# Designed miniproteins, single chains: the designs that were tried, part 70

Each design is a single chain, and the fold is of that chain. pLDDT is the mean over its residues in the fold that is shown.

## One batch from the design tools (miniprotein)

Design m2419
Fold by ESMFold2-Fast:
Structure m2419 (fold): chain A 95 residues (1-95)
Amino acid sequence: SEKRKRLAIEELESMAEEFELEGKTEVAEEIRRLIEEGRLVEAIELAREEEEKTIEKLKKEMEKTTDKEKIRKLAVQISAEGINIAALSFAEELV
């Protein structure tokens, strides 16, 4: 369905914009390139891998700190990345 494919593209474009705002310019550009080439499954996989790497880094940072406020902020970020992975899994069902 063209309509379902468009929803998947919109989700990927939103992810690319978020990565760019986080300073991950190369990842954002690669996702946009894959979208332009119609390689949507690969774009979803790349976005998922980057989110999983971010979660791993945040978990390691959490293990190294005893600062309650820092732990709270890291937990919120980990939760947000988890929601993004769930959204990407939904987008995968649309393509």
Scores: mean pLDDT 85

Design m2420
Fold by ESMFold2-Fast:
Structure m2420 (fold): chain A 85 residues (1-85)
Amino acid sequence: DLAQQMRELANSLLPLFESLSKTKEDVLEKLKLLLDLYVEHFNLPEEEAEKWRKEIEEAIENEDWERLHEIWIEANVAAVDRAFR
């Protein structure tokens, strides 16, 4: 199950994101760049990518790392599904 493997990977990164929260701006910038790459290379719908950008910004501002990981998994699963359809 790809979604489960991605969730486990995201969970292993939670302590890293918490330590990187000292530079929330840098984390936000890098995650937005990754979403832009998914839009460019996997034809991810712009409306969906924009929703995820907003949710990422809100999750980082609220220090909701669990929500950030859920958004990250959701975005990656959608990108993979689109790429292999």
Scores: mean pLDDT 66

Design m2421
Fold by ESMFold2-Fast:
Structure m2421 (fold): chain A 83 residues (1-83)
Amino acid sequence: GYYDEYLAGVKEAHDLLEENKDKTVEENVKLLEELLKRAKEQGKEGYAAGIEHVLKGVKDLLEKYPDETIEEAEKKYVEELAK
């Protein structure tokens, strides 16, 4: 169903970030946008929504830390939340 597809999209987007944690936030946004485009082309609405949810979160990091690796950006974001 839609919800199972949504969770699958969230999981695949997070798996992509883990595989690419050494790449910049900007590069990871481009990879997630490509994944989302392919999901939409396949007509998988729930799956696309799950990917889009994760992409929205990563775009917040893009505004603050575009040139940092995803791993370093997440670390800095957590440090800022602890203040």
Scores: mean pLDDT 83

Design m2422
Fold by ESMFold2-Fast:
Structure m2422 (fold): chain A 72 residues (1-72)
Amino acid sequence: METEEMTYEEAMKRLEEEGASSNLAAAVARAAENAGGKPVIAYDEKEGEWAFEAKMVDGKLMITITKLKEAE
C-alpha cells in the first residue's frame, strides 16, 4: 500500500495536473472540511479506490493519500 503526505494545496494541484476525476477532488475537499476526522474513501472507475485523510500539523492542513485498490 503506497501512502503520500502533502499539503492541501499540493494535493489539489497534483489532482489537477494529473487530470484526476471530480470524485477524487471532491473527496480531498471533504476530508479537508473534516480535518482530524475519519479518512474519506472514494472510488473511481478509472483510478480505483483511494483514502484521503486531513489533519492540522503545525498550522498547516496536511492531506494523506493512500491507494487502496486498483481499478477493475
Scores: mean pLDDT 76

Design m2423
Fold by ESMFold2-Fast:
Structure m2423 (fold): chain A 55 residues (1-55)
Amino acid sequence: LEEEIKENLEKLQELNEKSREIDAAGGRDGILEGASLSVEGIGYAVKAVVLRKEL
């Protein structure tokens, strides 16, 4: 469980880095990609919270 929570947090960090890279590239063509990464990040955050409640 703790390992799974850590993996979800690492995924959130990776998505944040990708989001910044898309923004740095101008973001026009990456707007949909950025939005998709944001939604995916919320999913990982929710999953981490749910797993944390089991502890």
Scores: mean pLDDT 65

Design m2424
Fold by ESMFold2-Fast:
Structure m2424 (fold): chain A 67 residues (1-67)
Amino acid sequence: MYKELSKWLKETLGIELSEEQAKKLAEKLEEYLKNLRPQNLKNRTHLTEEEWLELLKKLAEEVLKEE
């Protein structure tokens, strides 16, 4: 799971994350999805590819800023 996320971020956004950082990113992503309206949780595909990339970039930047 986290290895696939790390690989995808490196290939798509050029962001290299450790396994620990990828785990934190996954936790932030899960929290984001949990906080969406119940209707949106059922329709996870409502995000465009560009919106999904922007979200993951934002979360990765937040992880990289943590000590």
Scores: mean pLDDT 67

Design m2425
Fold by ESMFold2-Fast:
Structure m2425 (fold): chain A 83 residues (1-83)
Amino acid sequence: SADELLKRANEIAVEEAKRLHAQGLSDEEVEKRALERTAERLVPKSKVKEATELLRKAIDSSLSLEQRNEAQQRLAELLEAES
């Protein structure tokens, strides 16, 4: 289901962030690279940029709830198509 795919994406993002922090990267570099690495594990190379942007928008506290929900829905659709 879409919810299960989003949950897995979040679990992967947490794992990748933890690995990058352990390597001594700054919080800014961890944020950028963890989302990209998460996308690389979930979608083909041709979709990594799109998935990374959607992951970033889904967690961006500067965006409205509507914008974040829209990004989550688009991400779920992308992950479901690539499953």
Scores: mean pLDDT 81

Design m2426
Fold by ESMFold2-Fast:
Structure m2426 (fold): chain A 99 residues (1-99)
Amino acid sequence: DEEKKRVLEEARRLARIGAEAEVLLGVLTPEEAERLLEEALRELEEELEKNNTREFLKELLEQIEKARRAMELGIANADTEDIDKEKVAALRRAIERAE
């Protein structure tokens, strides 16, 4: 359905953004970030397949939108300023919520 497709694509976008931010911050190597991204995307796809209710998809979409905005702000800050470990942890939690 449209909501399922939108949720999956947005979650993939969030996972990629988080991985790229961690590489930019020097927390992960590009290889580690790619491995993390692949695992997160696989787990997300499995969760969406198991729980295909409209209520679940709407709740997940809301969390994804909230996480996406936070992560985009984090990446912008990383480009001009050092981001501390707490912000990196917040980005990881946002990715986990998208899973």
Scores: mean pLDDT 55

Design m2427
Fold by ESMFold2-Fast:
Structure m2427 (fold): chain A 93 residues (1-93)
Amino acid sequence: MEEEAEKLAEEGAREAEKLMREYGELVLNGATPEEIIQKVGELNLKVSDLAKEAREANPENAEEDTKRVQEAASEAMGRQLEETAKKLAEKAK
């Protein structure tokens, strides 16, 4: 129960970190707006799918498990955005 929700949250965080790292690399390398939009779309779909899996795996705790997956993904995205911002600042100097 808790272990399963935790695994899904960890998977959501890993996928979000991976996609946001790729997004950051695109931004740092001057990718087109279309490429950036595509990557954000992939992230949104992946996180939504994992949240759905969490809801279906533990119906009794569906809302809490879904929230845990979303929160883990959001935290991972935030960390990657901060790292990208730092790299952009360093590159600008």
Scores: mean pLDDT 75

Design m2428
Fold by ESMFold2-Fast:
Structure m2428 (fold): chain A 81 residues (1-81)
Amino acid sequence: MEAEIERAKEIVEENYHLFNEKEKKEIEETLKEAEELLAKDTEENRKKALLLYEQAASLALMKKSIEELIKENEKKKKLLE
């Protein structure tokens, strides 16, 4: 569980620069809620925290995929001089 949480945090951190201010606020609020659940140190709360971290990581990966698609489309437009 700790390894999965660290992996999810790493994915969010690596892709954090791709989010706008509103998305960053929403991600930070999700991560804060997950941290509060972990602090309660119950098995149920640890599982809930993991789901929140995985949700944030999934959003980060989706944002990365969208940005990569946008960059490829921009490159194609610039090549059509």
Scores: mean pLDDT 78

Design m2429
Fold by ESMFold2-Fast:
Structure m2429 (fold): chain A 111 residues (1-111)
Amino acid sequence: SPEERVNRILDEAERRIDEAVAKGRTPEQIAALLASALVEIADYADELTPEQREKVIDRIVELAERYGLDPATVLAILDGIIAYAESKGNEKAVEFARELRDRFLARHAAR
C-alpha cells in the first residue's frame, strides 16, 4: 500500500541516518539523507489519505528533532521540495510539503 511504502522509505531513512551518525558524517550529509527520503515520499503524496499524511508529517518532524537538524536547513530542504513538486505539476506533493513546512514552523515558533 502507499502507506506501507512511505513507512518503508522512512524506516530506511532512519536506518541510514543512524549509520551516518555512528560513522561521524556531517550535518549536511545527514540532512541530504532526509531530503532524499522526502523527495521519494512526495511522489506518493497523491496516494495518501489525509489521516495517513498527518501521521507521516508527524514522523518526519520527530525525526528532524531527534537528529538535531538545524531548523533553517530543514526549511531550505522543504522549500526545495515545494519548488520541485511545483515544477512537476504535482499539486498533492506541493500540499504535502507545505503542510510539513507549516507544522515544522509552528513547532519552532512556539513562544
Scores: mean pLDDT 81

Design m2430
Fold by ESMFold2-Fast:
Structure m2430 (fold): chain A 59 residues (1-59)
Amino acid sequence: MKEKENAVKIYEENIKKLREEGDRRAQELATQSPEQAAEVKRRYDDAIKKAEELKEKYK
């Protein structure tokens, strides 16, 4: 069983996806509402922070 390695890999991929998604969503919204773009960015940043903390725990 490779639970620890699997968990770290999953979190790394999720963090990467969250970063890309957050950047893309913020860019899309920036043309419509810079205010909403900032909020979306904050939400993704919070999710990334949480995922990074969990990843560190399994490292």
Scores: mean pLDDT 78

Design m2431
Fold by ESMFold2-Fast:
Structure m2431 (fold): chain A 81 residues (1-81)
Amino acid sequence: AQELDPEMEALRARLEELARAIEEQPEKRAEYLVEAAEVSARGQLLVLEKNGGLPREEVEAFLERQLAEVRRLAEELRRKQ
């Protein structure tokens, strides 16, 4: 549809690629799932920006903070293994 912007299409394509990577390398599943969570969160925030009327600058700031927290938690989990 013409309402889909290139960022939304790129995120969808990346999720499909990550799903394939998980099937091809199950031993790296945890790493791919963390990246998939980051991509999914970005997609959800873009939907809120487009449909909820949130300013893009606020969406970007919130996304950066959420991604930093996800990466921090992922590193903590990896250090405990």
Scores: mean pLDDT 69

Design m2432
Fold by ESMFold2-Fast:
Structure m2432 (fold): chain A 76 residues (1-76)
Amino acid sequence: SSAEKEELLKQAEEEREKAERLEKALNTGPDEAARVVGELSGVAPEVVAPTALSAARSYLLIAKQEYEKLLAEAEK
């Protein structure tokens, strides 16, 4: 249905925005990566900091994969 397709596209856009935000944070540095991962996970940046870069890369990969998956589902 049109409503189902619109919801999938909305979810895809959310994942695209997450990916862009994570990529920008990774390019800025570990402190920004910790802040973005903290906001996405609901955890304080200082708690995320020791694993911030690896966590941000993992979140980025997942967001990119979900974006592609949701776009493919919307095209059906």
Scores: mean pLDDT 85

Design m2433
Fold by ESMFold2-Fast:
Structure m2433 (fold): chain A 83 residues (1-83)
Amino acid sequence: VSQSDAAAVLLELSNQLHDEGKDDVAYRAFMYAFNAVTSDSLIRNAAQARLDGDKEAYERYRELLTKDLEESVETLKSLGLID
């Protein structure tokens, strides 16, 4: 999986989360995409599942990524770093 593949998946996730009104989580996903993060196995697994056309695996990884992003945002809010 290339950095471009992982970035594309994260950009799609960011757009979906923004459309759902989860702007803070969408912004977090955008920042991951902007930094071209490929070392995270969950991001790489999501990108691979998408390339393989494995919708079930992709949706599972998408849900896990979304949960991790939401937990990250909640942690930042609890620390007073964001509103």
Scores: mean pLDDT 73

Design m2434
Fold by ESMFold2-Fast:
Structure m2434 (fold): chain A 82 residues (1-82)
Amino acid sequence: SKEEELRRLKERVRERLEGLKEKLIELGVDEEKARKAAEEAIEHAEKAIEAYLEGDFESAEEHGQKALEILEPLVEEAKKLA
């Protein structure tokens, strides 16, 4: 079902972004900063998945892009620390 598909996709994206958060912290990014960014990125990623399953590809792309924009500065910071 659409509801079950949504649940599974949300679980996968949460697991992936939690893993990214842990890796960023390991590389020297501030823990609170990484945690807040991961939480905000998860929120946008979940909205992107919901929009995608509704066939609203424009909103899905917009929320997906927003999640990337939130994470990009932290990834760049981690690269400088590594």
Scores: mean pLDDT 84

Design m2435
Fold by ESMFold2-Fast:
Structure m2435 (fold): chain A 82 residues (1-82)
Amino acid sequence: MAEVERKGAILSTVTGILAAAADLMGDKEMAEYFRKAAQALSEGKYDEAIENLRKAAEIASGDFAETARGLAEDVEKLKQEA
């Protein structure tokens, strides 16, 4: 239980950093999806987090798209542990 919560908190923090990075780069839509995913992760709403990370990946390119896909996969694994 506590480990799942800790992993969720770490994923939320990382996703929030990506939201800030996207916002600084001027991509407000991508930043919004990462913010929604980070919020969902902090609330234990894994399905909502996965959906928003996949939407970020669909509109992103390069490293942001790859990172968003990787995070969605990590959240899917965390959901299986919960």
Scores: mean pLDDT 82

Design m2436
Fold by ESMFold2-Fast:
Structure m2436 (fold): chain A 73 residues (1-73)
Amino acid sequence: SEIDGEVYAALALIYLHLARQAINDGDLESAEKYLKKAEELLQKARDAGASPDTIAEVEAGIEEVRKLLEEAK
């Protein structure tokens, strides 16, 4: 069976958590990689039919990580 959109979204949230940890540790290179993976997983979540509320949570998380990463530079 195909992976459910909610599973892709959950994975995206895990990568956003890892990105935040990397930013706190000063590892901006790893933070950028985790953010990119979360963005790819968000697209897969959309394509696989994740709920609008779930998509909004991931989008908000991506926006916050982008902001934190810009502030850390």
Scores: mean pLDDT 87

Design m2437
Fold by ESMFold2-Fast:
Structure m2437 (fold): chain A 88 residues (1-88)
Amino acid sequence: SQMRQLIQQTLDLARQGQANAILVGAAIGLAEAIGYHDLAAQLRAIAAQRGLNPNQVAMGRAIARRLYRQSRDAAIAHLQRLIAQSQQ
């Protein structure tokens, strides 16, 4: 699944210290919405370990969940955009 690959890529970036709180929050929100509870748990753990701002993580999660309810393609595009920003 393209979505699972993007969420996994976000987890790998977060482990490397290359993912911001909004990106990690977005990946958590999408993992929860789809039922990838293993990935959601790992993303929450690394966010806490890295000291990412919990309000920004929550905001990223809420935005991504709202987008997913409207359109899966919009949620995929949103996560791709956030990943691209983390690599610049």
Scores: mean pLDDT 90

Design m2438
Fold by ESMFold2-Fast:
Structure m2438 (fold): chain A 58 residues (1-58)
Amino acid sequence: MAAARAALFAERKAALRARMPGELSDAQIEALARALVANSELFGTELTSIPTVTAPAP
C-alpha cells in the first residue's frame, strides 16, 4: 500500500535526520531513506531498526 510505504519513508528520514542533524544534508537523508524503502520493496524485507550505513567493500 502506498500509505505504508510513505510512512516507512517518512519514519526512516526522520530517524536519520534526528540521529545526524548536522552531519548530513536533507537531500542526503532523503536519498538514504529512499534507498532503504526501495531495497525493502524489491526484496520484500523490511528494516525495522535504523541501520548503520556501511559502504560495501570489494
Scores: mean pLDDT 62

Design m2439
Fold by ESMFold2-Fast:
Structure m2439 (fold): chain A 78 residues (1-78)
Amino acid sequence: MEELIEKLAKKAGEEARKKALEEGKSEEEAEKLGKQAYEYTKGLMRKVAEALKKGEEVNTEGAEPELREAVEKLKEEV
């Protein structure tokens, strides 16, 4: 489970970094945005994984589409 969370968080961070660079932001700004996306996704996915392990329903209504897809992948691993 932790390995999947790490992969999802890294992908979110890398995508955020790439988008920032494509928009002409500095490498330092892109790195910060990537780190923020990584940490945000990692924390969120850990909470979701804990809920799934306890057999709780996870409500992703109102979450961004990318986060909903990440939650679905976590459900496949539980």
Scores: mean pLDDT 74

Design m2440
Fold by ESMFold2-Fast:
Structure m2440 (fold): chain A 73 residues (1-73)
Amino acid sequence: SLEEARKQAKAALETIEKSRDRTISDALEPYVQGLRNFIAGKYKEATENLEKALSIASSDLAEQILELARKEA
């Protein structure tokens, strides 16, 4: 469900933000922005950011959230 995906997005974002050993990569920044925009209900912007992240690195969670964002946009 959309609410469950939002919970997963929030959990992923919290894990990234709280990580002491956080590695910043070219994919991480658009992925984080995509998660933030999805949580905020900005589905068009979330779609653009997640497509950019997925063009650099694969992620099952990012693909699932992208599919839901496309349906809501």
Scores: mean pLDDT 77

Design m2441
Fold by ESMFold2-Fast:
Structure m2441 (fold): chain A 112 residues (1-112)
Amino acid sequence: IKLTPEQRALLDEGAARVYREVLRGLYNKEPEEKTIERVVRILMETVRKVAKGLNIKLSKEQEKKIEEVARETAKKMWDIVKKNKNAPIGELLEKLGEVFVEWKKKVLEILS
């Protein structure tokens, strides 16, 4: 694994916050757009904390690409939760975890 322990801990914290907010938005019947914007904010905060902890300065181009990836990720997570609202929680978390793994891969590619 190429990630530092600090970087991994920050990403795991971000994932936990995102899972909570996606589920909260669905169960409270919140408008899709509000949940998506909240998830995007959490994902962006997570990346900025990782970059700051590693003393990496994000370019304007990198920040825009990371935001685009965060928005696509948030939409995918919302669609999964919406389609699987009656599924067991473990199955939902597994599907959301797959989307989060894809998000991490894309973010690391942008940071390289």
Scores: mean pLDDT 79

Design m2442
Fold by ESMFold2-Fast:
Structure m2442 (fold): chain A 85 residues (1-85)
Amino acid sequence: GELREKVLRALEETIRILLESASDLSKGIGLVLRAIGLKIDIETNPEIPEEEAVERTKAILREALEVVSDPESQRRLEELLEELE
């Protein structure tokens, strides 16, 4: 359960960072919607393996790093990615 909670917290924080710091608003909005959708999927489908939830979340984090240009937000995203290892 703890890894699942870390995944959900990482998605929530990624959404916050994207809303605050996305340099490309169109791509930022697309990633926010994908992160919200994944969060809902993980919360409503306990059959999703923790490993799959982690990998799908990492994919969104990596794409968020490409859309966010400020060093502080990039550092926060990198820290979230490391917490899922």
Scores: mean pLDDT 84

Design m2443
Fold by ESMFold2-Fast:
Structure m2443 (fold): chain A 90 residues (1-90)
Amino acid sequence: MKITPEELEIAVLELAGAVYLQIARNALKRGDKETAVEAAENVLKIAERLSELGHKDLAAEFYREVAQIYEEAGNTELAKKAREKADELE
């Protein structure tokens, strides 16, 4: 069995997204809002790419997680935009 390049890309993106979400959550727990926002920005790029590849449900889930991180970091405008992106995909 050989994984296609696209299947491998999706698997890597899903894993990378989960890792960056964990980095962001850990940063928020220690009060490091800057690191949390930076990690959330990486999750946004991953969600956009997953959406382009047709994995809209997974992309929407990542957008919702990013919205929570932005809100907890005090970036209410970015949180609203991320929620709107998630709603557009579902």
Scores: mean pLDDT 85

Design m2444
Fold by ESMFold2-Fast:
Structure m2444 (fold): chain A 100 residues (1-100)
Amino acid sequence: SAEDAERERLVTAALSFFRSLPEDTRRELVEILREGYENKESLEELIKRAEEVIRRSAERYGWSEEETERMIRAARDLIRALYEDPEAMEAVLRELERLV
């Protein structure tokens, strides 16, 4: 179905994003995503925490301001989409557990 195809694309995009991150950044983002989702944290607070992790990672790895803002936008958009699709969220979290 169209919904199944959209979910598959979202899961693939999210996994690609997280796999592209440095291991420490990935672990921190996965943990805040898992905790935020399980604790029903507000989307806005979760995105704020994700942005803080990405900015610390940017300082650690020497990312440019443009690269940092691009990563923040990607994380924000993915987190928002996953929060609207619990099945996609659960699939992403399950697969990311295999990468730690």
Scores: mean pLDDT 85

Design m2445
Fold by ESMFold2-Fast:
Structure m2445 (fold): chain A 57 residues (1-57)
Amino acid sequence: MEQKVLDMLKEGKLSEKEAKAVIIWIKSGGKLSQREVAELSGVSPAAVSRALRKLGL
């Protein structure tokens, strides 16, 4: 999963902050809300939702 995030970042499909948000969410085991992940990564909750959707999460 983390490799897919890195590949999408390299292809310009994710920003650095969106990639950070997805990695934080994965590392938390899905325990953090999208709002909490957004606060930690510096993106909007909507951006977190879109990034997760791009990864099929």
Scores: mean pLDDT 78

Design m2446
Fold by ESMFold2-Fast:
Parts: sequence; C-alpha cells; structure tokens
Structure m2446 (fold): chain A 78 residues (1-78)
Amino acid sequence: SKKIEEAKKFGEKVGKLAKEHSPEEVYEKFEEEAKKFEEEFKDDIEAYIAYETAALRALGVPEEEIKAKVAKLEESLK
C-alpha cells in the first residue's frame, strides 16, 4: 500500500532526526508528530502502526520496547 510505504518512510526519517535529541525531547516530539500523523491517517491504523514501528526502530529503541508501545497504540486505536 502506498500509504504504508509513505508512513514507513516518514517514520524512519522522524526516528533518525530524533536521535539528535534527549529521550524526553524525543518522546515529546514523537508524540506530537504521531498526533499529526494520526489526524491524517486516523482511519488507516495499519499506516499509523507502520509509521510508529519504523520511527522507533530508526531511533534505536529495543524491539521489546517497540512491541510494548505498538501494542498500547493498537489498543488505543480500537
């Protein structure tokens, strides 16, 4: 899906940029970016999940933490 591809690319870009910031600043900026993305793709849960997963991986978040955050996000989007 083009939406999922764009979401993944956007997430990777955001995650790489976030490496320049402290963890606290990264989480604040990440939540703001995620909210903007959610408004654009609020009915496209798969794209939103792809975005967050790609961003966290690019940022270097451990897989266990990524799984926990993605699971919480999926639950909040139901």
Scores: mean pLDDT 72

Design m2447
Fold by ESMFold2-Fast:
Structure m2447 (fold): chain A 87 residues (1-87)
Amino acid sequence: SMEEVRKEGIEMIEKYLKDNPDASEELKKIAEEVKKKIEEGKLTIEDLRKAVQELVGLANRNPEEEATYIEAAIVFQEIRDMLEKLE
């Protein structure tokens, strides 16, 4: 259900941020924007695609932080998979 996706999505983002306290401010802003859209019931697959694209851009600018950005992208891709199963 959408409520399950919302709960799990928020928990996944919060866990990622807790496990990565040194994540860049830009990554944290992306995560918080996605979280806000989940909380407001407005999250779309396009929002997740845009978040992943922005993370790829950040990885290209900071290749030494690539692993951190990839982990965040995986979180958003898992949330996307949950949303696609509802459509």
Scores: mean pLDDT 82

Design m2448
Fold by ESMFold2-Fast:
Structure m2448 (fold): chain A 86 residues (1-86)
Amino acid sequence: NTSSELHKKVDEADKLIEEKVESTEEEREETLALMDKLIEELLKLGVITEEEAEAMRKSIEEDLANGAPAKALKLRIQGLLEQLRL
């Protein structure tokens, strides 16, 4: 995993946002699960506080409620998780 891999997933996420692809309920659930996993890894590394973790959970829930494409968010979160393993 490299920085290039993260940029690739972010670019894919931006494309899906621009295309305004409708998210399924399953994709929303997968996105929330991935965000929880990202938050757990960040907390384990000491990069964020529990208050910041709660803010991140609320932010992703609000984004999904406002029609943000779950697939795009999922790709972005996956890229961040891969970067954390470097």
Scores: mean pLDDT 72

Design m2449
Fold by ESMFold2-Fast:
Structure m2449 (fold): chain A 85 residues (1-85)
Amino acid sequence: MEDSINELKKIIEELEKLRDEARRLYQETGDPAAKALVREIDAAIEELKRMIDLATSEQQARDAVEFGKKRLEVIRKRLEEVKAA
């Protein structure tokens, strides 16, 4: 469980970095896709924080890690697409 919680914290840190990049892109370009991505990342961070608070079992923590990894992958891909536009 502790290892899974540490992994979740790392995923949140990575999402926060991606949010900062998306916010910078929005400030530089005015691209509504970048603004939408900031909101999506904020929602993902809040959901993962709630999952950490509610995790009372190893399985719940592992499910949260898997969810977080999937969200991180999708967000990274979208950020690269926005950067390429």
Scores: mean pLDDT 82

Design m2450
Fold by ESMFold2-Fast:
Structure m2450 (fold): chain A 80 residues (1-80)
Amino acid sequence: MIEVAKEEVIKRLKDAIEALKNGEYMKALQILRETLVTLEKFYPELKDVAEKLREAISLVEQGKVDEAIKKLNEMIKELE
């Protein structure tokens, strides 16, 4: 169900933010990439969330960690 999917996405985004704050960038990227694959494969109705997540992943890969955390927090607010 969409509500359960949103709750799981929120949990994964919070886990990724914690990893980023702890300097565990590879762990954060793993969480974000796995979440993106799940959204694109099983939840096409959350396409806008998947696009924003792809942008957040790009920010982490560029070393723009603070900008990535900000975007992930904005996504959490939109999903709540």
Scores: mean pLDDT 84

Design m2451
Fold by ESMFold2-Fast:
Structure m2451 (fold): chain A 88 residues (1-88)
Amino acid sequence: MSEKERLRFEGEVYLALGEIYLALADKLMESDNPEDLKEAQKMYEKAIELYRKAIELFREAGDDEGVRTAERNLEEAQKKLEEIKKKI
């Protein structure tokens, strides 16, 4: 595996992990329990961190499509984090 291939693969892994945390947070957001809403906030914050890492890795790999995908997912997670902050 070349270094660029490794960086792209690492970017894809971080992107996938971010998507998992986003999905978990979305599920917790369906709850009327304040503790679940606090956990959802933490999961959205984790997804944001993971997407930022994915963007850096895709940029180093020269993967413009990966960067665009991770940036779109980052924007979605940021919007959802702002929505939850208004509920708690």
Scores: mean pLDDT 87

Design m2452
Fold by ESMFold2-Fast:
Structure m2452 (fold): chain A 55 residues (1-55)
Amino acid sequence: SRQELLQLQLEALEFGLQRVQELISQEQDPASKQILQEQAERLQQEIAELREQIA
C-alpha cells in the first residue's frame, strides 16, 4: 500500500540520518564536518515532511 511504501521510505531516511550523524562524530576536518551537518539537516527536513504525509 501507499502507507507501507511511505513507512519504508521513512525508515530508509532515518537510517541515513543515523549514518550521517555517526560520520559527523568521527570527522575531524571542519569543512567535511560542515557538509555532513548540512546533509543531516536536509535529511531531518525530509523526514519531517514525510511524517506529515503519513499522519
Scores: mean pLDDT 87

Design m2453
Fold by ESMFold2-Fast:
Structure m2453 (fold): chain A 62 residues (1-62)
Amino acid sequence: VPVLVLTPAHYAVLRAHLGKPLSEIADPAVRHVASLFDTDGDGKIDEAELARLEALAPPVPD
């Protein structure tokens, strides 16, 4: 299982792009992670998918 390491800054970018196309995320690493958790296949991340991501890969404090 690949280790997902996400910081609060990564989650801030994801929250700023809720309901926007994944292509609008400038950071390719954050965009790639978001695409893995786009479970409804609409090309966007929503609140439920973000909550699921936080449950599976909680932000690493720094």
Scores: mean pLDDT 70

